# Ledger of designs, part 8: designed miniproteins, single chains

Each design is a single chain, and the fold is of that chain. pLDDT is the mean over its residues in the fold that is shown.

## One batch from the design tools (miniprotein)

Design m246
Fold by ESMFold2-Fast:
Structure m246 (fold): chain A 80 residues (1-80)
Amino acid sequence: SLKEKIEELKKKAEAYKSYVDGLREQATRIEEAIEKLEKENPDQKELIDSLRAGLERTRKAIEDANKKMEEYEKQIKELE
């Protein structure tokens, strides 16, 4: 039924929201690690670059997951 389809889409959107929240926390931890490392050990360029690459990947994952969440939310609105 339409109601069951809406409920399933809402659960999928909620799962992506939780995933995004976790990725945002991870991004914050990486940003804090980069800032601390740049202040305390600026000569560790390879490690800093590796962390920045990890941050970029995490931010990309957030962007991709947000797009998927927006797709589910759009489908929900169209069905309501």
Scores: mean pLDDT 87

Design m247
Fold by ESMFold2-Fast:
Structure m247 (fold): chain A 90 residues (1-90)
Amino acid sequence: AIEAAKALAEALETIKKIIKESGSPKAEEYFEEAMKHLLAGDFDKAYEYLDEAVKAASEALPEKKKELEEALETFKRTAPVVVAAQKAAL
């Protein structure tokens, strides 16, 4: 679904932007690992690393915690849908 792909991209850009603003090397490291697993199609590990990145960024920027958690929830809902669409070979 095109809408799910857009929502996923926007959620990832939001998380990436806040991680950069946080200045947390740990959050950046977890985010990079999450993206490697996402590209490999391992969504369970991608979510695990992204959750850790969000936690580290939230510790550095508590005022952004809600925005990060909402973006992470969007990722959790949209990433499986985007992969299912890719597997349909459309």
Scores: mean pLDDT 80

Design m248
Fold by ESMFold2-Fast:
Structure m248 (fold): chain A 114 residues (1-114)
Amino acid sequence: AIIGANLNTKAYIEALESLGYTVKNFYDPNGPEELLGIPRAASLEEAVAGAEIIIDSEANNELLKKAQELAPDAKLVTPYDPNAPAPPAGVETFLATGVLNKPGLEAELAKVLK
């Protein structure tokens, strides 16, 4: 599952699918109904249900904490931002440099999704 629907979310979907992952849905109440053929979930609870991996493209610590509560066995990852507060315990960060360079983003995501 992906939390957020911004320009980086498209790059994340493409990189994840290239690495062999399936993106089932995304959650963004202000986002479009569909992004790159991926449907928008009606709630955070729906988005994270049965998810093995959750990516937060918004770097929102409150949404990450809620996602951890709803899906305690899921691996949660968020883009590294040195200007943002540290993510909650148990959330891993990945370097989102080269978001428009697919091989670079794939390499960074592979490090945290192993």
Scores: mean pLDDT 69

Design m249
Fold by ESMFold2-Fast:
Structure m249 (fold): chain A 64 residues (1-64)
Amino acid sequence: SMDSILDSLDAAIARFEETRPAVAARLRELKAEVIERGETDEDRAHAELERAIAEGLAREAAAA
């Protein structure tokens, strides 16, 4: 459900919020996208979550 997806996104945002701001920012963008389109496919949302984390981490590493 969307609620389960949003719970996963909020947990991930909280995890990265203080230590990896680029990851947290990308996850907030993904949360807005999920809400806007009414996403209910948990498998798709989890794949996008993993991609967003990986992309944010790569950007943090490149900026170091």
Scores: mean pLDDT 82

Design m250
Fold by ESMFold2-Fast:
Structure m250 (fold): chain A 88 residues (1-88)
Amino acid sequence: MSREEQLLERLGELMKRALELLEKMGIDTKMPHSEFIELLKSHMSEEDKAVFDAVEEKVRNGEPLSVEELEQLLKAVENALKNLEKKV
């Protein structure tokens, strides 16, 4: 398994955990993807938001992500989830 595949699998696990936390908070997990992303970003530092926005722009443009960019994205999402968990 490539490093990129491992990071994408981990990202999927973190996103599933985020949805489970939102459900426990009584938030509709069937919300549009854009609203979910904005909610996660509201729990990110400005530095982590910048990483997330840069990755989103590359994905939107069909550009490949580097391993380093995926690792930064995973860290940003993990930090947001830790902040969200403190509110549950």
Scores: mean pLDDT 74

Design m251
Fold by ESMFold2-Fast:
Structure m251 (fold): chain A 66 residues (1-66)
Amino acid sequence: SAAELERLKARIKALMDTEDLDPELAALRAQALAQIDAAKSIDEVIDIFVEFGGVLAQALREKALA
């Protein structure tokens, strides 16, 4: 339902609300949030979140090696 889709969007946005991101990662998060707002299905929201999570995880791994 539309209500379930909107609830999922709100929850995923809350999980992505991280204050210590680099400017480049913050820009990618803003892009992902815009894509989530435009998403028309639960699968699209999940796919966007997983893609962003992968980018964030890779960036954190690279920083851990510095």
Scores: mean pLDDT 80

Design m252
Fold by ESMFold2-Fast:
Structure m252 (fold): chain A 75 residues (1-75)
Amino acid sequence: SVKRSQRNVDMVIGFARASIESAKNALKDGNRELAKTMLKQAKEYVRQAEEMGADPKVLEELKKEIDEVEKALKE
């Protein structure tokens, strides 16, 4: 049970990281609309991970990366 829950949390964290990287890549390519879509997806995965009891330090790092991408989108 505990090991399965942690595996699921780790997978969702992985999806959040992948979505953040996709958003960063979309910004580099000048695709602001794709970057916004990927950022929204990353926020949803971070919310799911938080609900699932992910490590607060990991959540803080993900939220900081999301904030950085969001600020870049406003420039």
Scores: mean pLDDT 83

Design m253
Fold by ESMFold2-Fast:
Structure m253 (fold): chain A 69 residues (1-69)
Amino acid sequence: GTRTRVLKTALLLASDEELKEAARAAGISVSQLKTLRRALMEGLSLAEAAEKAGISRSQVSTVLKTLLK
């Protein structure tokens, strides 16, 4: 879907500092965020990628909001 493509693109273009900010805002580790990015690149759905990374839908929303400002 459009949200999955936007998040995937934002995660791919994000600098290390932007990833740290997004992880901090969502209350997750940068390693979890990198796992989310890898899973999305492998073609997993947003729900499957979030589950693999151990993050909630609320945390995914916070990551997206932080990366798109």
Scores: mean pLDDT 84

Design m254
Fold by ESMFold2-Fast:
Structure m254 (fold): chain A 65 residues (1-65)
Amino acid sequence: GLYAGRGLLKTAGKKRLSPEEVKEALLKRGVSEEDAEKVVKILEKKGKKYYSAKEIGEAIEELLS
């Protein structure tokens, strides 16, 4: 489930991730492909090339709410 995505924040550390890297990291942490795609869509709406751990965490939190 999406709670597994919390592990991504520790893995990301100071590194910024592309939407593709976010999807791969979430899948590796046991997040479903459907939920990982929802996180990526939230990030893609912002139109950025790379995202911080904070921005990724905010997208995960939005889906958990």
Scores: mean pLDDT 71

Design m255
Fold by ESMFold2-Fast:
Structure m255 (fold): chain A 93 residues (1-93)
Amino acid sequence: SEREQRREQLTHLSLAVDHLVRAVEAEERGEPPEVIRQHIEEAKRHLEKATGKPVPDDVTSVDDFLRVLEEQGRTGEAKHLRRYRERLRERAR
């Protein structure tokens, strides 16, 4: 049903954002590139399921993913994640 499809889309969007937050946290903690990439790949899969649109294969970093969000009109999510990253960087100084 349309209600079930909308619920699934929102669930996948939430999971995409959650994995992107974890990628940001891993990057700011200096975790291995493989950990960051795993979260980016999970975020890509969930965003594709949420939107029905493919995410390019060359999207491998937090900044690449933020660009995709902005291109898809998800400027609020992109802005929130950029602010969160800045806050983490400020606490690490």
Scores: mean pLDDT 84

Design m256
Fold by ESMFold2-Fast:
Structure m256 (fold): chain A 72 residues (1-72)
Amino acid sequence: SSAAELARELAAAGRRAYAAGDYELAAQLFTIASRSGALSPEERAEVWRLLGEAYRALGRDDEAAAAFAQAE
């Protein structure tokens, strides 16, 4: 679906931002992707884990812990 394609592109953009050291942009993109109901459970879990990693890189430890909990 178009919604799943958009969510996957947002997650891919988030990974590129993370690789570039732009953790704030990565967190924003992963947050939008994580809200998509169109991702598979595995894709959604991966997005939540990546969001947790972005928050951890930003020193936002409580938000990182919450994101990692969503990945389970």
Scores: mean pLDDT 90

Design m257
Fold by ESMFold2-Fast:
Structure m257 (fold): chain A 106 residues (1-106)
Amino acid sequence: ENKKEILEKLKELEEQLKNLNEAARIIGLAIIDGLKELLKDIKSLSPKQKEELLELLDKIKETLLEIDELVKKYGPTKNKEILELEEELNKLMDEIKEIIEKAKKE
């Protein structure tokens, strides 16, 4: 039950992160908090898988906050530092998707 909701929220988070405007970042942070609560109660994931997913979600949250700081400091222009953080977000999202897909197969 909760597994389907988690996957739907992960897809929504991925869609928000592709835009990386202020509204999308705020929505993304709210989705992350919701995902962390759902992961707390899910029984179909091992404790280790829950730990890994929570850690990855925390890293995404930290990266989004770093992007916000850079945008406030340098404005909404895509500088090298912001582009590197956007690439890191995509990598973290791919790692989350791999963990979820691995959990589905067994």
Scores: mean pLDDT 74

Design m258
Fold by ESMFold2-Fast:
Structure m258 (fold): chain A 89 residues (1-89)
Amino acid sequence: MKERLLEAYELSKELSVEEAEEEIGKLSEEEQEKLRLAVLVPETVEEKAKAVYEFLSTLKDIKTIAAVFKLLREAGREDIVEKVLELVK
């Protein structure tokens, strides 16, 4: 998982918002809801990052993981992205 998250993070810098939205659109409605709840439900950034990390661990495609990182940054949630990357150190 660590190598995949680091590769996805670098790839996320190359994705446009439109490409990231298209990639997330390939996820089921249940998977999209799980991501939404991981970002919105936990109280602390650390807990949000853990929930997002658990969700990302279920994804097989590195481009989909990169799309999640891109959209989190676009939403102003770079704090969650940074904490997810800390979890893999």
Scores: mean pLDDT 83

Design m259
Fold by ESMFold2-Fast:
Structure m259 (fold): chain A 61 residues (1-61)
Amino acid sequence: MSAEEVRAFAELHVRRLEAQGKPDLARRIKQEAERLVKENPNGVSSEELAKRFAKVIKEVQ
């Protein structure tokens, strides 16, 4: 996934989580997506993105 694709995917999750009353989780998902983009300028695999988001969700919920 490109940086733009990672950010778009994260934005969909952030909007959904904010609507569910989970702004802290939404903020952490956004932060992890930006960190992944910065660490992986040549792109991120969809598997790595899913793994990172799943880890954040498990640790927060």
Scores: mean pLDDT 79

Design m260
Fold by ESMFold2-Fast:
Structure m260 (fold): chain A 92 residues (1-92)
Amino acid sequence: MRAEEVVEALVEAHRLAGAGEPLSEEALEAARLVREAMAAAAPDRETATPFESLLAYARVVEGLPEEEAREVARRLEERLRELRRERAAEKA
């Protein structure tokens, strides 16, 4: 799974969870992949932000340069923040 696909799957997982719907297989796989990449990059790390986990995946699994990996991870964080803001505004 490419880093951009992981971003989409994680955003969808967050949307589904917020709607009370079951997570897709793709969303569960994306979560597992970023967790495994983080464990490989920093095995002693007990906590990680979505940014840090996706940054590890983009660098360790995809082999992206640091600047590109940081941009992908930042995009995930921005999309998750926007999704949370939209849900807070429209809670019913």
Scores: mean pLDDT 74

Design m261
Fold by ESMFold2-Fast:
Structure m261 (fold): chain A 92 residues (1-92)
Amino acid sequence: VEERLAELGERAAAALAAGDFEALKEVAIETAELLGKAAAEKYPEIKEVIEKGTERLIKAIKEAKNLEELQEKVDKVVEETAKEIKEALEKA
């Protein structure tokens, strides 16, 4: 996971430097899928919450038309998912 995350981070930095929005979206989707899968494996008791959050995040990334929308949509989904994860962990 760490090696893959480092590679994705380098690709994201390159896409940002080049202003390549399509490449940035691809990296963001791959990062969300990788982190979501790793989190679901680490916390099986909240797997459904993590999987639902990951699906919403990927959808938000795909629907974003520009960098500003991407940042706004991702931030909102991440904040909402973090709250749901916190609540699920408190009940687990």
Scores: mean pLDDT 78

Design m262
Fold by ESMFold2-Fast:
Structure m262 (fold): chain A 85 residues (1-85)
Amino acid sequence: SDEEVKELLRKLIEEHKELVARYLAKFLNIDEEEALEIVEEHTDEIVEFLLEFAPEGARKAAELYKKGDYESAAEAFAKAIKEAL
């Protein structure tokens, strides 16, 4: 469900924000500190944005998180943000 995906993505950001920021910085070509601030400050907005504009990417990141593959989950999340932009 969309609600389960949102919850899993929020947990990914809360528990693994440094991993998410690292991949986001790589894909968007910005500083890791800037990426970290963006994901921390706008967690809920980003999660809702991904479900609207990159739902397959959001679902993939959530599934990887659920399996305990946090590295791949963070990469998939960051890739989904780039695809949604």
Scores: mean pLDDT 87

Design m263
Fold by ESMFold2-Fast:
Structure m263 (fold): chain A 80 residues (1-80)
Amino acid sequence: MSLTPDSPPAVKEEHTELFKKRVTEYLKTVLGVEESEAKSAADALVYIYENPELSDEEKLKLLEKKAPEAYKKLKELERK
């Protein structure tokens, strides 16, 4: 007998979905990226975050391949 001894697996999925929604909204409103492109970028960023063992080259290539416009906008932000 216990009260919420552990978080249900769905909690992580819900958190990931909220993160994707927020990133999509940010890319769409701040960077002017199309919604479909922003969603692809959010998906790619989540995958990169969950796979930190990927090389920097693979991470950048994945983001560019999945969301080229978002990648371009993010690259502009990195440029001071």
Scores: mean pLDDT 71

Design m264
Fold by ESMFold2-Fast:
Structure m264 (fold): chain A 94 residues (1-94)
Amino acid sequence: LSEEEKELLRRAAEEVGEIIEELRRATSREEFEAALARLEALLRELHERLKDEAIREKLLEFAGRLQAAIAAGDREALLAELERLREYLEETAE
């Protein structure tokens, strides 16, 4: 990975952490949907800016699992998948 891609992944991991906290503190549907919109924008940016095919494939797997948790209305599963995504991004940036 380039230093630019590693920096992007580090910043993405930090942003996923912020999104997790926003979802934990969300008291309204609008707050929850705003956090999800932020997550969708982040995943799209990562997919468009990263050149490594293996990382892009892994991000699509995470997107699928996150989408499934959202569709199921399973907040605990959503938060667990986001924690795994954050860990993956941090590990991959090293």
Scores: mean pLDDT 86

Design m265
Fold by ESMFold2-Fast:
Structure m265 (fold): chain A 106 residues (1-106)
Amino acid sequence: PPDAVDIAESLSEDEKKDLLSVAKYLFERARDLATQGIETDNQALLDKALTYAELAMSYANLAVPELAKALDAEYEKFVTALKNKDLKKVIESMDNMLEIIEHALA
């Protein structure tokens, strides 16, 4: 199968922006779900937050594979913070991922 770079090279600029917009939406939803899950001690919301964040990573990697290293670093921090129910670190890592996506959309 073609790798992520070959797929990205076949995408128009508008298609890349559409994928990044989906990734942004999914990261925003993951942030909200993670915040609510930690505040209410609701494991189902935390599991949903992780699912949305993982899906967002997939869309971002398809659109701009060059962002993978920066996003992966923040995503690992997010996963660790979510496991530890560390709300401050969950917000910090997610805000950093959203900033990376917003910069790519500019």
Scores: mean pLDDT 86

Design m266
Fold by ESMFold2-Fast:
Structure m266 (fold): chain A 80 residues (1-80)
Amino acid sequence: DELEKIEKKLTEHLKRILEELEEDAEQALKNGDYDLALENANLMRQMADSILRNGKTKEEIELAQEARRRADEILQQIKA
């Protein structure tokens, strides 16, 4: 089914974007660039919250929950 392939592809792209934001935030945190780390972590959280509000598939919810958890961990490290 072409639609299923498109949905899988979109989920994979979304996962990649979230992973890149996480990598950028972690790198910024390691470099002491707290402003950049905060920006990327907040973007992850906003994207995850949007998926949690609008997405209803199990895969979308799981992806968003994981991204939100990772964003929260980065934000906690910034505030420490």
Scores: mean pLDDT 81

Design m267
Fold by ESMFold2-Fast:
Structure m267 (fold): chain A 93 residues (1-93)
Amino acid sequence: MEAQRQQEGEEVLNLGKRIAKMIEKYDPEAAKKILEATKKASEYIKKGDREGAVKALEEALKIVEESSAPEIDKGVAAVALSSYITATRRTKL
């Protein structure tokens, strides 16, 4: 189970890049902060810090919700992040 943390960390980085690319054309500063937050979440996941990972992902979600992106793009990003937060809370890190 613990060997999967490295893979999950990489998946979070990839998710962060996709969300940032989607948001960047509306709010470049928010996109930059999302990348930073998901990078921290990835590092926490790789270290087995579930609490730190969840907190970092929740910060990324907050940045998405506060961004200047359209409602539909915010909704897509929020669903993706919320799904990952739920998965991270269930997973033994």
Scores: mean pLDDT 81

Design m268
Fold by ESMFold2-Fast:
Structure m268 (fold): chain A 70 residues (1-70)
Amino acid sequence: YSKEQLEKFEKDLKELLPDLGELSEEVLKKVIEKYEKNYEKLANAETPSEEAREELVREFFREAVKEASK
């Protein structure tokens, strides 16, 4: 991943999760890798509303950040 790709991803992630603390490049890389592996599952997940889908995505990224920060 390029520095530009990491900066854009961090910006997008902070918009989704505004209470996120400081994230290292290593954490960002791990989160992106986990998202890529789970992209099809998230895209094909059945949810009752768009708001429920957004919350599913937020929960995914919260857990990904926690796991990457170990």
Scores: mean pLDDT 76

Design m269
Fold by ESMFold2-Fast:
Structure m269 (fold): chain A 95 residues (1-95)
Amino acid sequence: MEELKKKWLEKNKDLPEELKELLFKTLEYGSKAVKTGDLEAAKKALEYAVEYIFLKYKDDPEKQKELIEQMIKEAKEAGEELAKAVEEKVKKLLK
């Protein structure tokens, strides 16, 4: 896990610090969700992933929409609660 984080940091060293932090949190909570089945960790991972997409593609609204719609679709397949977390986070960021 720590080795994968180091390799990830090397590959993404040129990303802005804010994007690195969001992607790191997405991976951290995503990893916890996969290992433990923790629904709250899964929700947090998706919420950070939404923030990452909004920040990374702030100048590309079309790509932002495409990725968010895909995330909602995949989240619905995983569970209603996960889809709801993505949708609620999107609403908060659009305010």
Scores: mean pLDDT 77

Design m270
Fold by ESMFold2-Fast:
Order: sequence, then C-alpha cells, then structure tokens
Structure m270 (fold): chain A 80 residues (1-80)
Amino acid sequence: SEMEELKKEAEKLFKEFEKIIEELKKLDPELAKGAEEDLKRLKEVFDEAVKNNDLETVKAIVDQLKILIRKAKEILEKLK
C-alpha cells in the first residue's frame, strides 16, 4: 500500500537523520540539540499520522526529513 511504502521511506530517513545527529553531537552539542528537538517532534507527528492513516501528513514528514537531513549534512561539512 502507499502508506506502507511511505512508512518505510520515513523510517529510513529517520535512521539517516539520527546518524547525522550523533555526528553533530561529537562536533557541536548545541547545534545537535535543535536537530534532536526536530527529530522528536517529527517522530510524534509521524506516529499520530500513521495511526490516523493520514497519507498527506506522512508525505509532508518525508519531505521535511529530506530538508532537515540536507541542512544537517551542510552543517557537518562546515564543521570539518
């Protein structure tokens, strides 16, 4: 189903974002705090959207995760 495909994509992106946050924590713990707050918020919204079968919200979370991952990677590159 479309929901199952979106869930798998979101779960993959959540794992990628978590790994980036762990690298950020090693280099700049204060910057990492903001990313951790974003991660927590998105996970809560994701869990609720999945329970409600809200495809549009899950799609929005996938898009938001892609943006946050890109920004976090740019920050990591600057800190090297």
Scores: mean pLDDT 87

Design m271
Fold by ESMFold2-Fast:
Structure m271 (fold): chain A 62 residues (1-62)
Amino acid sequence: GPYQQQLNREVAEELRKIGDAANLYYGGVGTKKKGRAAGDEELIKQGEEQIEEGKRLLGMPV
């Protein structure tokens, strides 16, 4: 019915948002690890910014 189609669309949109936020978070973790391995302070900061933005989008506590 119409409610099931709306629910399916809303679930798909939330899953997409969660996926995008998770990709940003885990991408940031990877970037920070690469920066630490290379001694690159700029890359470490970039990774930390991506982690914090991903956390905000996921509703994770600081």
Scores: mean pLDDT 84

Design m272
Fold by ESMFold2-Fast:
Structure m272 (fold): chain A 88 residues (1-88)
Amino acid sequence: MKYRVTVVGEADSEEQAKKMLDAARKAMEAAGFTVLEGKIEKTEDGKYKVTLVAEADSLEQATRIAAAAVRPMKAAGGKVLSVRIEEV
């Protein structure tokens, strides 16, 4: 059984968004996880949406991945909007 983990954050600037994505990606890679997708999108209100996607082989691994991404995003000064774990 495999799981897809999607973490969405919000940043007030492009620089903050890049810092959030880089911090989360580094933390996940250091923990041995593979990041499938990472993107930054400018929103209509001038904020930036940061999306990171990873795959997990178990629900326990998916939970660890989510935590590994959320903590560094918050440490970078960003807001975490959602965490989604889906069975695939």
Scores: mean pLDDT 83

Design m273
Fold by ESMFold2-Fast:
Structure m273 (fold): chain A 65 residues (1-65)
Amino acid sequence: MEITPEQAKQAVENLAKSGADDETIANAVRVLARAGASPEWLQAAAETAEKLGYTKDAEVARELA
């Protein structure tokens, strides 16, 4: 199943809404990248995390894209 950039954005927003910290979101992105998440997904996740203030998550997502 190919995760769309829109779904990646929504996943990051849902984690933020649940009260997950930057470290937890960054770790989730690492796991998804290893599972074969597309570069487009990782880029969308990075942009969304950066807009929400999760700079560590954004850095991890950009590095893995």
Scores: mean pLDDT 70

Design m274
Fold by ESMFold2-Fast:
Structure m274 (fold): chain A 69 residues (1-69)
Amino acid sequence: SIKDFIDKLVKSYKPKPFEHDKEVADINVKIAEYWLEKNDYIGAALAVASALSIDPKNEKALKLYEKLT
């Protein structure tokens, strides 16, 4: 499932805490929204996984995660 795919990607990415994590995650959310407009669910899942790996409490990323799963 897309949920399992995202969860696996999040676990494989090992970011260190960074001052601009929220801003980087927000950019990845915008990238995910772009891929969703193109009906590219794999591209969207990758971008959501990147956002959640960087900022796991990002509200926009979590909402997209729920929408994709």
Scores: mean pLDDT 78

Design m275
Fold by ESMFold2-Fast:
Structure m275 (fold): chain A 116 residues (1-116)
Amino acid sequence: MELVEKLKETAELLKELAEEEEDEKIKEYLEKVAEIAEEAAENPEDIELLRKAAEELEETASILEVLAEILEEKAKLEKDKEKKEKLLKLAEKYREAAKAAEETAKLLKEKVKELE
């Protein structure tokens, strides 16, 4: 099922971001959201879990976009080329995860409507 695959892909992207994140609170947040996506993937007929996952991923997409912007601004101030490239690469990963979260949230909302 496309929804289950998208949930797994989104969870994997969030886990990859968590491994590269240096801020412990952001890392914990990303890991928690990945768990919610995985739980929804394991229970694709649970309407309440799918609704919760949709709401959490929609909010997460917005947060990830803000975090990407912060990393891009840090990159503008960074004088070391290697560190600048690392910040820009991480920002791009945050934007990719944000898009995945937004697309997955949309599919979750559609699935919830079908099950109601």
Scores: mean pLDDT 85

Design m276
Fold by ESMFold2-Fast:
Structure m276 (fold): chain A 106 residues (1-106)
Amino acid sequence: MYVLESVSEHTKRVLEELAKEFGFDVKFLPEEEIRLYPYIKEVSKEEFPRSDGRKVEVLTAGVTGRELGNIYIVEGEKDIYEDLKRALLILRGHRLSSDPNSLLYP
């Protein structure tokens, strides 16, 4: 999995923890190398596509082309572990759950 190297040190630590837990390979790349791959980046609160309290989103709906499969993390948030884990499971093709206590709840 590719991650933009400019993400915060906190986000890097959370990604490395999730990579160990779920057996992901994580590679940090600069913008000039990463552009052609699905990747993880941080975005401003104004650019973040959700307003429902979620801190991480997978771009799988309402987008086409090069953004498909990208994961956006809202910048400045520290409690991102559960939302990032949810996004990674969605990216792996796990189905959304109708259980509001499930990590995969919409």
Scores: mean pLDDT 70

Design m277
Fold by ESMFold2-Fast:
Structure m277 (fold): chain A 77 residues (1-77)
Amino acid sequence: SSLKLDKDTYTVGEFIHASGFPPNTKLTVTFGDKKEEVTTNSNGEFKFSTKGLTPGDYTVTAESNGKVLGSQQIKIE
């Protein structure tokens, strides 16, 4: 998997920092009930907020044009 996250456990309201992708690339990120479109920076990185999430176990999946590029399990506290 090309997806790398900075942590495996986050507090509600923290930013998740993701890397391991091609630069300046449009991705669809699925996280619980949330589906969000992001564009990676020049280093292949992006971030997204955990604000408004309920504590629990989640799977973060990043895809481009229907192809899954990476998936990782995390915990929100």
Scores: mean pLDDT 82

Design m278
Fold by ESMFold2-Fast:
Parts: C-alpha cells; sequence; structure tokens
Structure m278 (fold): chain A 93 residues (1-93)
C-alpha cells in the first residue's frame, strides 16, 4: 500500500516536472547531468535557466532522492514526496 502511494506521488511529481519544462526535456537533461558534478556547474546552469526550468530541475532532483530513499525507508520516502508535492501546490496556488 505505501509503495503504491509513493508511485502515485512520483507520477504526479514527474507530470509536474514535465509541465514546468514545457517540452524542453533536452535542456532539462543537459543541466541536470551537469549538476551531478556540483563543483563549478550550478552557478553557470542557474544563469541560463528560466524559473520554470529551475523548478523542473528541483522536482527531478527530488524524484531521484525519493527513488533512492524508498529502497531503504519507504515511510520517509512517502513523507518526502508528500512534502515536495504540498510545497509545489502552495507555490502554484
Amino acid sequence: MIEEEIDKLISELRNKAKEYAKGDEETFKEWYEALKHPKAVPLQARQQLTENQWKALELYSAIDLIEELRKVDPERAYQLAKGVLENLKEEEK
């Protein structure tokens, strides 16, 4: 049951990330891969991203964290996913 709830939250977050990227998935993938090496790249990527693209990155990073966390602590993964989605809904109003 908890795993199914996590799957639903991840699906909703993935849909939101795609909505914020607005079909610019290639740009999204480019700077997300760059941010896996955080030493010098985040500042340069930040200067090139729109608010929506930055939000898409934030959501994708959160999804990756949730996917890793659910392997060791499903309950905490659920709480994290729920929190990310609730914060997003408050920002969207």
Scores: mean pLDDT 70

Design m279
Fold by ESMFold2-Fast:
Structure m279 (fold): chain A 94 residues (1-94)
Amino acid sequence: SMLEELAKKLEKGKKQVLEQLKKENVDENIIKELDKIMDEAIEAVKNGDIEKLKKSLEKLKELYEKNRSKLSTSAATWVQVLIHSLEEVIKELE
């Protein structure tokens, strides 16, 4: 299924990004909130729920803006990778 393949890509991307953020000593609370938002996005993809996926993208962007000053340039780039991944999935589903 296309939805299952997109969900698996997001799960793999999430794991890679969260591992890099942990290596860069990003705040554990930021990492946990990112993990939660991405899990909600992955579930939305599995259900074909574009509206819920768009809400997850907005939450991810808000988390990024709120915590920008707490992130190194490298860590900020990794969070942007997740943002772009959700934007690409939304574009494929529309």
Scores: mean pLDDT 89

